# Designs tried in a protein design run: designed miniproteins, single chains, continued (3). Part 64

Each design is a single chain, and the fold is of that chain. pLDDT is the mean over its residues in the fold that is shown.

## One batch from the design tools (miniprotein)

Design m10205
Fold by ESMFold2-Fast:
Structure m10205 (fold): chain A 85 residues (1-85)
Amino acid sequence: MYPGEARELSEEEKKKLEEELKKLEPIFEEIRTEKDKKKREEAVEKLEKFFLELIEKYKKEYKLPEELVEKWKEQIEKFKKKVLE
């Protein structure tokens, strides 16, 4: 449901967010296809750092709902566990 006090993202803001998320796609593919476990671990750390910086930027600019932020953090945690096993 819509958060009561948070402003909705504009179409331009949604597009910008989608483009930022698409920038993660090559990093996810690098992690999935990397056969060297150490390189996968380094790629995961790079992805986590990039994602946290992106959340911080958008939280400052767009007043993101906490539920959405937590959901993205959960996705990264699950992906991290899956590729590091």
Scores: mean pLDDT 67

Design m10206
Fold by ESMFold2-Fast:
Structure m10206 (fold): chain A 68 residues (1-68)
Amino acid sequence: SLEQLKEVYNEVKEELEKLEREYVRRYVTDGDTSAGEEGRKEIIELLNKKVKEKYGKEFSEEEIRKVL
């Protein structure tokens, strides 16, 4: 459910912020314009991994994008 996804999002907030800082650094420091798309993909993969670990199921990219 959306509630389970939001709960996991809050639990991994620090990891998500670390990923965001990394691809912002790549964009700002290295001029890497692909960093934004790669960062979004990594965030989606991390959330799916954590939800699978906690609830034994995966969410679609579309469902995750609705919470982000």
Scores: mean pLDDT 76

Design m10207
Fold by ESMFold2-Fast:
Structure m10207 (fold): chain A 100 residues (1-100)
Amino acid sequence: SVDDEVKKLMNEIKDLAKKALKTLSEKKDLEEAKKLLDEMGVLASKLEDLLIKNKAPSNERQFAVMVGGGITLAYLALEMKDLETAKKALENMLKLIEES
């Protein structure tokens, strides 16, 4: 079902976000973290497309946009070598996913 596909994509994004946070906190490996963010971006785009095509409620579509925005903010922060801002962006995004 569409709901099962949405849950699968959300769980994959959540797992990658946790890996990215661990990478930034323990290894401080910016290139590994950026690679994880790129993978998350692809999944977030798939999630948004899935919700749009299936005419999901506006709050669910807006939620997907916010998740994508969090990934973009984290990536931009890493480009600026601002690890603290990148970590906060990922933590805020994880909180949004866990509260949905």
Scores: mean pLDDT 86

Design m10208
Fold by ESMFold2-Fast:
Structure m10208 (fold): chain A 71 residues (1-71)
Amino acid sequence: SLDEEERRRRLELGRRLAEVALSLGLIDEEEAQELVRALTEGDVETLVRLQDRLRARGARRLDEALGMRPR
């Protein structure tokens, strides 16, 4: 089980990762703000839903970048 402090560290890290992703153009400002809010508030249920949505988008762009898609 994660301690409250450990959970906070993960939320802090996630928040910074969201800022980096925004800076790299991987997500837009609305998505970044929603992600940062959920991460900062520790809303695990919302984080799971956001992760699923962003994972699908990220996987598509990663596949394109790696040349795994025929397109």
Scores: mean pLDDT 69

Design m10209
Fold by ESMFold2-Fast:
Order: C-alpha cells, then sequence, then structure tokens
Structure m10209 (fold): chain A 107 residues (1-107)
C-alpha cells in the first residue's frame, strides 16, 4: 500500500504550510499574503487529517494534534500582531480546533 507515502507527503505539506505562516508573520507580510498562507495551512491540515484517520496510527494522530497546537500558537501570534485580521483569524482558529477534536476522537 502507498498509504505511508501519502501520509509522509501530507505531513511535509503541512510542515511547509506552518513555516509559510510563520515567515509571513515574522516578515510583516501584507494582510492578503497572511490570509493566503493561513488558508493554505487550513487546507493542508484538512488533507492531513483524512490521511491520519486512514492510518489508524495513534502516534501519527498524536503528531497531527501536536502540529495543530503549533498552528494555533502561530495564528494567535498573527492575531496579536495584526488586530485588523482578528475576525478572519478567529474563524480559522475554530476550523483548526475542530480538526484537532476530530483527530482526538480517533484515539
Amino acid sequence: TDLVLRATKAMMRTLAAIQGVEIAVKTNASEEEIKKEVDQLVQAFQELLEVAKETKDPEFIRRFIGLGDRAIEIIEEAKEKFPSLSKYLDEKLKEIRKLIKDAENEL
């Protein structure tokens, strides 16, 4: 089965997306760029959750949850630095927290 390869690729995409948001926040990117990076992160997380559920691997699911916690941390930092984005970022935080809860239900 290619499930391990799919899981690895999804994980790498999610790590890249987290780094993208972190860089955008640290470099004072435009609001449009920050929104783009956050949207990519949420999409990567949704795809990673689907694969994580298919693996039924508790360690992989726990790693997913850990990345979710890191994503929340970075988005909260973005919210503090860019108050104008607070409403948008709050909705994205809700989406990520829902994905984490869905993952926790698989443990």
Scores: mean pLDDT 88

Design m10210
Fold by ESMFold2-Fast:
Structure m10210 (fold): chain A 64 residues (1-64)
Amino acid sequence: PEAARLFAAQGILEAGIDIAEAGYSTPQELADMRAGLDATRAELAEVEKLAQKLSEILGKPVEL
């Protein structure tokens, strides 16, 4: 499912940011990782919204 890939990407970016904050990355690299995390969160919100609408129409849970 697409949502599972986005959840995995979010987790990887969050872990990467934690490592970068420990001093293993430049401020620019950290900023780029944070921007990627924000974009991934926005995409997850849209996927969740679509799954909710489909669940309402079909009367059952839908996985995207």
Scores: mean pLDDT 71

Design m10211
Fold by ESMFold2-Fast:
Structure m10211 (fold): chain A 86 residues (1-86)
Amino acid sequence: MEEKVEEVLRKAAREGEESLSEEERELLQKYEEEQKKKYEELVAAGKLEEAEEFILEVQYRRYKAMLGEEVAEEQYQKYLERKKAL
């Protein structure tokens, strides 16, 4: 993740999305659109397992930036536990 995107995500998590400047919101939107495009390309290529791993990694990095590593790790562990229950 680009350092600037990480800083914007951290600011949004701490101060709310309304605290973001127009430029910061545009940067975040562009980042989200790029991640969506990569996901859609993997799905279109039939790489469903890679698409799932990609979205999990994106979510992990986002939670880590916004809420810290501990919360990101907890969410990842909950995913693994749910997968084991199947």
Scores: mean pLDDT 75

Design m10212
Fold by ESMFold2-Fast:
Structure m10212 (fold): chain A 72 residues (1-72)
Amino acid sequence: SLAKTVRLGAEEARRLGAPQEAVDSLDKAAQAVENGDKETAIRYLKEAAEKAKDIPGVRAMAETLRRLVEEE
C-alpha cells in the first residue's frame, strides 16, 4: 500500500529527528493517499520536504514519495 509506505516514511522521519511539523505533514500525506486525494498528498509531501530541508535523508525520502504518488 502506498499509504503504508508514506506512513513508514513518517516513522523514519521521526527517528531521524525531523521537526514535528514535517512528521505531521507526512502523516497528513499518508491520510490523503488513503482517501484517494492525490493532489492533497502531493502538497503535504512538498511541505514535508521543505520543513525537513536541514535533514537531507528526510528531504530525499519525501521527494521520492512524491514521485511515487504522482505515478499513481
Scores: mean pLDDT 85

Design m10213
Fold by ESMFold2-Fast:
Structure m10213 (fold): chain A 56 residues (1-56)
Amino acid sequence: MEITASEFLESKGLPVPTKDTYVEITLPDGRKVTFYVDVEKDSLTGLEGWESGQKF
């Protein structure tokens, strides 16, 4: 995965967390997807409504 969690969140206009947390993103069709953000690894894990293979 070449994009970091911080770069991805900034691309969505979201604040970059300072500790491991869950982030909810609203898709263009109004659906919400949840990611787990690992700040030490600067990585995202898709939990719901996300095809991890498309972004990771």
Scores: mean pLDDT 66

Design m10214
Fold by ESMFold2-Fast:
Structure m10214 (fold): chain A 101 residues (1-101)
Amino acid sequence: TDAQRAQMLKEFQAALDEILKLVEDDPNATVSEIGLMHLMAEGALRQAAQASKTEDVATFYRGLVLLLEGIVELVATYFPSLTEQVRAIRRKTEERLRAIA
């Protein structure tokens, strides 16, 4: 339903916001790396917002999981100290998304 897709998008955006805050709060993060993470998160959110209008709930769920996995891989590459925290956010978010779908 439209309400399910809207709630899933909200949960996805909340996860991106948590990840961005971890990167912003990391003392080893450069301004350029923080800027790159913001651009990647905005791109992912834009893709998710478009998918929320065109995809069924199950396809939308799978797409959000893949986007979160991609973001976790980026954070693990640039900020290896944050990997476990970002993985925890991904697991929590995937469980919430699955409950809605």
Scores: mean pLDDT 83

Design m10215
Fold by ESMFold2-Fast:
Structure m10215 (fold): chain A 68 residues (1-68)
Amino acid sequence: SRGQRLKKIIEEAEKKGISRGAAATAWQFLEEGLSPDGTYVKRLDGTVVTEEEIKKAIEFIKELLEKE
């Protein structure tokens, strides 16, 4: 399912030191074809996910998906 795939991607990203928020945001950007340039996401807990974190997470997820 969509939720299970996202959960697995987040778990693999965490093992590489990528935050859950960055991984989830990167997945959304990849699904919607959006650019992370000039973007940061303020989370409900007041933390922020930066453009650099999103780009790193996108690169990681792309590499992970190429192996499926």
Scores: mean pLDDT 73

Design m10216
Fold by ESMFold2-Fast:
Structure m10216 (fold): chain A 74 residues (1-74)
Amino acid sequence: SMSAILKKLRKKLDKLIKEINNMDLTNSDPKKHANLLDEAIDIDVTIREYDDSTIKELSKPENRARLLSELMNS
């Protein structure tokens, strides 16, 4: 389900942020740091696009009950 995908993306983003925050910037590999940042940005953008789509659908009264049920039961 889309809700399960969103939860996985949020968990992966949280893990990446923790890895970035735990890096010693004075002794870290700059390429590894850049790659982690790029991956985190890509996931963040994907989450935002999903949230925007969900908000648009939830704004339609005819679809709200079904979409909320799907999100809650995923």
Scores: mean pLDDT 70

Design m10217
Fold by ESMFold2-Fast:
Parts: C-alpha cells; sequence; structure tokens
Structure m10217 (fold): chain A 68 residues (1-68)
C-alpha cells in the first residue's frame, strides 16, 4: 500500500539522517530530508488525514535533527 511505502521511506530516511548528522555530513542529511519530503508530497492525496499528520510529524523530527 502507499501508506506502507511512505512508512518504509520515512524509516529509511530517519536512519540515514541520523547517521549523516552523527558524521557531520549536513549536506547529505539535508538531501535525505528533502527526498523524504518530496516523496510524502507526491503521495499526499493517497494518505488519510491521520497518516498525513504522522508523516508531517516525522518529517519535522528529521528536519529538527539537521537544524540542531
Amino acid sequence: SVEAEVRRVLDGARAGVRLAVEQGDLETAEALVREAEAFVERHRGELSPEQQAEAERRLAEMRALVEA
């Protein structure tokens, strides 16, 4: 399902962002967040309001890791 694909992408992006931030590679961390944001936006119309809110929350958490 689209929801399962979005979850997999966000799980992978979060792991990648965390690793990149730990290594001081903020450029890679930014790119990973932007890719995840674009993926969610492309599938936004196929997500329920609750699924959209969860995806946005997870994207915001990843963004906060990069901006810290």
Scores: mean pLDDT 85

Design m10218
Fold by ESMFold2-Fast:
Structure m10218 (fold): chain A 72 residues (1-72)
Amino acid sequence: MSKEELEKRLEEVEKRLDEATANGDIDGLRQVLREAAEIAQEASDIGDVETLKKAAELYKRARDALAALQAS
């Protein structure tokens, strides 16, 4: 996957995170976690530190949102 493809995918996953969080969509948040982890791994493999940091932040946001919903 190219850097440009990873950046586009990251933007799509971020929009999905916002929607899943707003809707309390546990399955959607689980999908975001998986996709963010996949983007982080690919970014790491190609040495894209900027995309890796953004994917890691997105993963943390999704994890925190999922934990909050499951605690409710």
Scores: mean pLDDT 83

Design m10219
Fold by ESMFold2-Fast:
Structure m10219 (fold): chain A 103 residues (1-103)
Amino acid sequence: LSPEEQLLQRQEELLQLTLSTLSEIEREIFLELLAARKEVKASELRERVEKRLGRKISTSTFNKHIKRLEEKGIIKRKKVGNEYFLSIDWEGLEEWVKKLLES
């Protein structure tokens, strides 16, 4: 396989392994952050997830899932003024996948 094809296969494997360990809301949070390829405002991310799932998600429920993803090392949170921006923690995600593969 070409280097490009190897990277695409690696990304697919990482995606599948990550998704298998996450709840429905957490999977959608992860996918929306992957699609954005940049930091996303927490309130905007919640709205995108709600639209994708076709249902409302309370701020408390959303924050619970964000905390779980942070605890797993999959995402990181940055505070700017009174707002939070969320992004994928690529180093943490690699470590998480390594632990899954060693299990």
Scores: mean pLDDT 77

Design m10220
Fold by ESMFold2-Fast:
Structure m10220 (fold): chain A 87 residues (1-87)
Amino acid sequence: SKAERLLRLLQEAEPSMTEEELEALRRALEEDERKVLLQVFYELARQGNEEARELLAELLGVSVSEITEFFKMPDEEQVKFMRELAE
């Protein structure tokens, strides 16, 4: 699932993540999977993680090229767009 891919990518990016932090993330995914997937894939994709960009593109129903163009936008515009998608 996308949630399992998210947890794997996040553990690879943040290997020092605590069991409490992982459990909190699992609970957040159970409450609103789409919102958590959007937030975490956005953060990893912004850091240049190519797999996270592919997963974000899939989640939004857009191309990876469109995600690449999105990340050329000012940070303020990116944050605004992601906030609107998460709500």
Scores: mean pLDDT 77

Design m10221
Fold by ESMFold2-Fast:
Structure m10221 (fold): chain A 73 residues (1-73)
Amino acid sequence: MTEEEKKKYRKLVAKIWEKLQELRYYNMIPENLEKAKEVAQELIKLADELLKYRPDDPFAQFVKKVGEAVVKE
């Protein structure tokens, strides 16, 4: 992994963390269920990008499962 790739990876992780906090907030409020699903879909996309850098990344796999669970609700 190059220095540029490491920088992009760190930015993706930071974005995922911010989106996870946003998802938790919306998921606690029933009227925001559609917003929670939108954020969950964004999390799935970000996790897929993270998996391109590290295919076996347990954090990315966990985030993808969380996103998929919310979308199914």
Scores: mean pLDDT 79

Design m10222
Fold by ESMFold2-Fast:
Structure m10222 (fold): chain A 66 residues (1-66)
Amino acid sequence: RNELVSALVAAAIRASAFSDEDTVRQAMAAGEKVASRPDATPEDVWQAAADELEKLGDTKGAEAVR
């Protein structure tokens, strides 16, 4: 679980270089939803955050998280 939180923080830091604060917050919320699953991996969390950034139109942010 601590690994999943660390993955979210790392994703947020990378995304924040290219994305605005609100977009990063929405991506983190998507990652947190995935991180709440018992079987979630850091990779699942990063994929969820990247997918949310892509969906919000932030292709550069999504690329940075991947």
Scores: mean pLDDT 76

Design m10223
Fold by ESMFold2-Fast:
Structure m10223 (fold): chain A 58 residues (1-58)
Amino acid sequence: VTIEEKINAIKELYKQGLPKEDVLNALKRLKEEGASDETIRKVLKEMGFSDEEIEKAL
């Protein structure tokens, strides 16, 4: 399973009602697995997160 596949799974769960806090925690774990800060920031912006919330994920 690639980081991109995990990101897509998290996006889908968020659409189904996964809380923002759980989304942020999942993406923090992907950063630990090697996802770049740029990738995480882009994904969170696409999902409607604020810049403040994004900085908490990094």
Scores: mean pLDDT 79

Design m10224
Fold by ESMFold2-Fast:
Structure m10224 (fold): chain A 86 residues (1-86)
Amino acid sequence: SEEVEKAKEAAERTREDLKKLRETFNSLPPEEQKKVAPLYLKGLDVGIESLEKLKASLKSEEAKKIIDEAIEEVKRLKEELEKELE
């Protein structure tokens, strides 16, 4: 399915981006982490919105499930970062 392939590509890019974001954030001193955190959290929110818009354009239930799993991974990282900044 073209939609399933598109969803898999979007999910793979999302996972790679999340990994790079986490590695970059962890490499920063604590004071710099606090300064960039609002920008990173906003970026994650934009990512969720983009994935939700992609999901809305899909007809395949299998493709929608793949995007839902990617959205949950973004939300998990967002929760982890928010908790670390408390």
Scores: mean pLDDT 88

Design m10225
Fold by ESMFold2-Fast:
Structure m10225 (fold): chain A 65 residues (1-65)
Amino acid sequence: SEIEKLQAQLDELRRELLRVTLEIHEMKKKPDTPEVKAKIAELQKRYDTLRKRINELEEQIKKLS
């Protein structure tokens, strides 16, 4: 079904969001260098993009339910 397909996409995005969150936490444990700051900023942008897509998919599933 369409709902099952969207749920599978949502589950994949949630797993990716968790990976990015864990990488941010690990980066924050490293020395405060320009390279580490740049990597955290990159990961934060990825987090924001994934969160937005997750919210969009959750709303789509809600409308179909």
Scores: mean pLDDT 88

Design m10226
Fold by ESMFold2-Fast:
Structure m10226 (fold): chain A 77 residues (1-77)
Amino acid sequence: MVNMDEKIRAIEEATKQSLEVQLKKVEEEVKNLMRNPEERDSAEITLKEMQEEVRNQADELKKMKIEELRKMYQELS
């Protein structure tokens, strides 16, 4: 199959699903830390930073996969 648009859409959907799973895991981990009063302050900062990191990482990964796909489909067979 040489339809790049469909492959790009699949990458975007897979990235969204992975992001949602990662965000839930981060929230669960940080929620456990927030149960400890001594770690609540750092946990809130960590949660925000980790959420931003996983979002940025997902976007970068998506772009890399799409560009790699485009290079493979640059010349249609």
Scores: mean pLDDT 75

Design m10227
Fold by ESMFold2-Fast:
Structure m10227 (fold): chain A 82 residues (1-82)
Amino acid sequence: MLSDEELKREIMGEALKVFQDQVQKLIQQGVPLTPEIVREIMEKAKKVAEEEMKRRNVPEELRKEILEELERQEKELIAYVE
């Protein structure tokens, strides 16, 4: 049985993998990373996390933690590309 910490790590990993793959695609196409594009890609990553949380029946408290962590990482990435 996965601990809450392991479950959070797996769901975060799936979401961040989506983000990483989209970023690599844009770099290959010569598209510059802007704050707007980062927000759009993070919204896609958050949707993947929400689907995984629903599939795994993740408790509301853990769901909130995962979404807050994704929002924190989005803010850090936006600050980095500005």
Scores: mean pLDDT 81

Design m10228
Fold by ESMFold2-Fast:
Structure m10228 (fold): chain A 63 residues (1-63)
Amino acid sequence: MLTEEQLENAVENFRRNSEVQSLEDTERQAKGMLRYVEQHATPELAEKFRKKVDEILEEKRKK
């Protein structure tokens, strides 16, 4: 099962990737990561991860 530290690292890597890739690629990556996390983390950690990913996507969309 994924740890909180592993999820924080995944969020940070996603944020860095979002800065250098298209919105479409970022949204596709987010969808894949969210499915993986939902299968391998507790519901509470998966929800925290989802909220952070959604925040990054929102910032990307504000361009």
Scores: mean pLDDT 81

Design m10229
Fold by ESMFold2-Fast:
Structure m10229 (fold): chain A 66 residues (1-66)
Amino acid sequence: DEEAAREQSVLDTFTPEQLEKQAQALDQSVELARQAGVDSSTIQQLEKQRQQLKDRAEELRKKAEE
């Protein structure tokens, strides 16, 4: 999936702190989208992006630990 590959490439350039900040911003965006009545498919896409950011941040932190 070309879209997923592009997102992964962008994630490789970020620090764990930057990824966590973006995930927090997406959490807020998801909540606002739900309140605004945005369709469930768009909300699910945002939730997937948020999860990818969190997973990548955790991976980088674990690698930095030892």
Scores: mean pLDDT 73

Design m10230
Fold by ESMFold2-Fast:
Structure m10230 (fold): chain A 92 residues (1-92)
Amino acid sequence: MGEELRRKYAEKVREIAEEIRALPDDDFDGYRELIREVVKILKEAADAGLLTPEQANRAIGLVLRAIGSLLDGNKEEAAQDFEAVAELVEEA
């Protein structure tokens, strides 16, 4: 079922949000790797037809905002944006 696959992708993105919270503030290599994982998940979800163009655009906006928050040292706002990406994927 598509719902099970969406839940699995959403769970992975939520795990990444928790990893963002756990990383040191200056671990930009770690942040880059986690961002790459979220982008890969979003591409896989889009390729599977699980995201509309509008949902994909919203997810991209959330990822870009999260990157800005990480550069400002605000891990909590970044983690919340990744949690919002997970909810978007799960509800799609």
Scores: mean pLDDT 83

Design m10231
Fold by ESMFold2-Fast:
Structure m10231 (fold): chain A 79 residues (1-79)
Amino acid sequence: MESMPVKEALDRLLELAKKNNAPQYFLDIIEEVKGMDLPSSAEAAELLATRILKHEGTWTPEMEEKLREARREEEERAR
């Protein structure tokens, strides 16, 4: 199967966020991460979640571990 480029995946995420009435700061973070041209969707997702949680002031090492687990599960699903 063709792998979607990171920017295409982030565009899809941005569309889904808009459809679900995500707050403006969430949309802004997605656009910023798109501009970084990251090499993998997993890295983009981790950065997105990290920035969102830092914006809320709730980021912890435990949340970092949860993101790593989610990234591992995404890799497992792609097998």
Scores: mean pLDDT 68

Design m10232
Fold by ESMFold2-Fast:
Structure m10232 (fold): chain A 59 residues (1-59)
Amino acid sequence: SMEEAEKLARRAQGAVDAAEALGRADAKRTASIALEYAKQGNIEEAQRYLDEAERLLGV
């Protein structure tokens, strides 16, 4: 749904910002991919990449 996509986009943006602040290029790249999928409304792929980005960030 659009609401789920918006929620994932906000979380992915937060992960991008956190990764950038921490100098974690791997997490930033992964979170950026999650953000792109969320903007496309692809909930399944957005969640998959966001989970990986959060794992890389230790959250």
Scores: mean pLDDT 87

Design m10233
Fold by ESMFold2-Fast:
Structure m10233 (fold): chain A 63 residues (1-63)
Amino acid sequence: PERTVRVVLSRREMPADTVEDVRDSLLEHFRALQREQPELVESITVRREGGDTVVIELRLRSL
């Protein structure tokens, strides 16, 4: 959905170190967006799905 940006990072598709580096880079960018446009960003969520997958969700407000 357009109101949520969901990024799925999996050890199955890339090395674990790369997953962590990409996760950290994306979180830095999402936090920068939240800082610059707090009215646009509702939440940033990071969770693990299983042992090999990290999910990052950026939720946008309905304005």
Scores: mean pLDDT 76

Design m10234
Fold by ESMFold2-Fast:
Structure m10234 (fold): chain A 90 residues (1-90)
Amino acid sequence: SAADLLVEALKLLEKGEIEKAKKILEELEKKYPEFFDKPVEEIKEASDLRKYAIEVFVKYLKKNPEAIKYLEKLSKQMQELIQEELKFNS
């Protein structure tokens, strides 16, 4: 599912596996372009990719609120960043 792929991408970003995370995000962009405001391929910096992945996941959660349970698969730090982004853009 889209949620499983988003969680995998975020986990890879937390591990510093930037290239692998970027490939998953590019596949998600092709299947679910509505969650992506700009091409993943244009993002060069790891920190920008992480921020963008969080924004994409938040956009997905707003349309699929049941997927909030997938946050439990992520680190506490990543869960906090996603929750802050959800509050800011509510």
Scores: mean pLDDT 85

Design m10235
Fold by ESMFold2-Fast:
Structure m10235 (fold): chain A 70 residues (1-70)
Amino acid sequence: FPKLSEEEAKKIVEEIEANREKIEKEASPELVAVLEEIKKILEEGLKKGDIEAANEEIEKLMLEAIEAKK
């Protein structure tokens, strides 16, 4: 995945929050859990000013999600 900038990370957090009710009702429980974890990782990265660490954690989470779908 291309690395997210701070601005892109903020936008993703806002989009997850804005669509939270729809995500919880229409997405699988596994997808809801993944999106909540992505949001937390991005929020922590933004608070610490360490978007590189946030990108690494998201990459790991996405790889685990892909592996779980095999």
Scores: mean pLDDT 74

Design m10236
Fold by ESMFold2-Fast:
Structure m10236 (fold): chain A 98 residues (1-98)
Amino acid sequence: SKLDYLNAVKAAVKELIADPEFTAREVGLVFGLTPEELARLDSDDPYVLFKLAVIAQIIKKEGLDKVIEYILTTPSDLLPPEKRERVAEILRKHLEPV
């Protein structure tokens, strides 16, 4: 296959963590990870990788568009709409590169 879904999701999460506009808590809210779990992403922690693999499998099975729809419908009091749109953009960049 041309796309490694797990590595693509991991790359998207890393780009969002590196964005100064995002807190670790806001990134964690999208992916179901705590800030402490996100800090272990680069150490290839098996539990964190398992959680990302579940997300990658959902994207592979349901399609990226449905996953983005779920993210965009997240309550605005936890993550503002402009940040949800940015998450969608970064996910498309890494999961639809062709």
Scores: mean pLDDT 78

Design m10237
Fold by ESMFold2-Fast:
Structure m10237 (fold): chain A 114 residues (1-114)
Amino acid sequence: MERVVNLVEGLMDVLEVPEEVKEAITRAIASLEGPEEAILDLGFLLVAGYVGNRAYVARLLAEMDVDAVVEVARQLTRLVSEESVQALVDAIRARDVDAAVAAGRRVVEELLKT
């Protein structure tokens, strides 16, 4: 888990993500259980979606283990609405870049309210 958190934080630093957003995403990612690679892919997807990096979202969706990432993403229902998690899951399954950006941004915005 510490390796995943450190890598996601590193990406957020490079992309100059605000501190409050970094804390929210880091806390969410640290709460997830499952394969490290799936948690890492989900963390990168949330960050890339939040900043609107469509090229990186497209690459992540093309290369990720969709089933593993979807299973990990469903754990976010403990932190954010089921509606927002379902939108993210649907976008990941469809490999829909625009939907994944919108859903990822929505999830991060809800994480900021907790």
Scores: mean pLDDT 87

Design m10238
Fold by ESMFold2-Fast:
Structure m10238 (fold): chain A 108 residues (1-108)
Amino acid sequence: MEEDRQKAIELVEEAAKLAREAAKLSTNPDIQARLEGVARLFETAARDLKAGDVERAYQLMEAGAETARQIAEEAEKNPDVSPEAVELIRKAYELMRKAAELARKAAG
């Protein structure tokens, strides 16, 4: 559905911005690079949604969400990562899960 696709795009773009912000707040170079990678996946998913490639976007959203979840769990245990960065990563993960559900509805 068009409404579900538009909402998914908004959520994916917000998640990408949160991942970028978390990367800026992270002092750990590995976590920074991985968060930048997640942001690029989210940005690609938003582009694919805008192009109407909902199925490909959905797959990228699921992959990015799982990666973000893993980074959040690792970052929580790392004293070099601020609690604010961890919260941004978790919020990005939650928004991406919601976006993936909406994208799936739009595809099906």
Scores: mean pLDDT 83

Design m10239
Fold by ESMFold2-Fast:
Structure m10239 (fold): chain A 60 residues (1-60)
Amino acid sequence: MSPEQRIARAIALLDQGDAEGRSLSEVVDEVAKTLGISRAEARQLVAEARDLLNARRLAE
């Protein structure tokens, strides 16, 4: 899976988790399970996805 596909999935799972009222820890676990990566890798990916979402919010 490409890095772009991984970050896109992490962003989608973050948006879904926010809509459902899930914690960041629950989103990290879902990303790790969905992508078949370690929890540590999922945590880094979720942090990157959050930075991209925050940048988007500042641009709007």
Scores: mean pLDDT 78

Design m10240
Fold by ESMFold2-Fast:
Structure m10240 (fold): chain A 93 residues (1-93)
Amino acid sequence: MKEEILEAARRGAEEAGLSEEVRGQIEALAVQAVDYVEEAEKDPSKAKKKKEAIRKAAEAAKAALASSPEAAGAAAIADEVARLAEEAIEKIE
């Protein structure tokens, strides 16, 4: 599941032809999402807070990329990363 989050970010960015700068931001979001999944696995009582943190991180990444010509592709990948991470946490709840 964590490997799927990282792979979704990498493959999505590659398929969308995103620049190295935008890919770096999407990969950073995926790493942060994986960290939140691991924190929820370590303490399931925080699962709801970690899902909220993932959503906020994805929104922050999309906002940071909003001025890029690649914003639409980056936003779709950010949403997919957040969705996969939230699904991973739902299995912990």
Scores: mean pLDDT 82

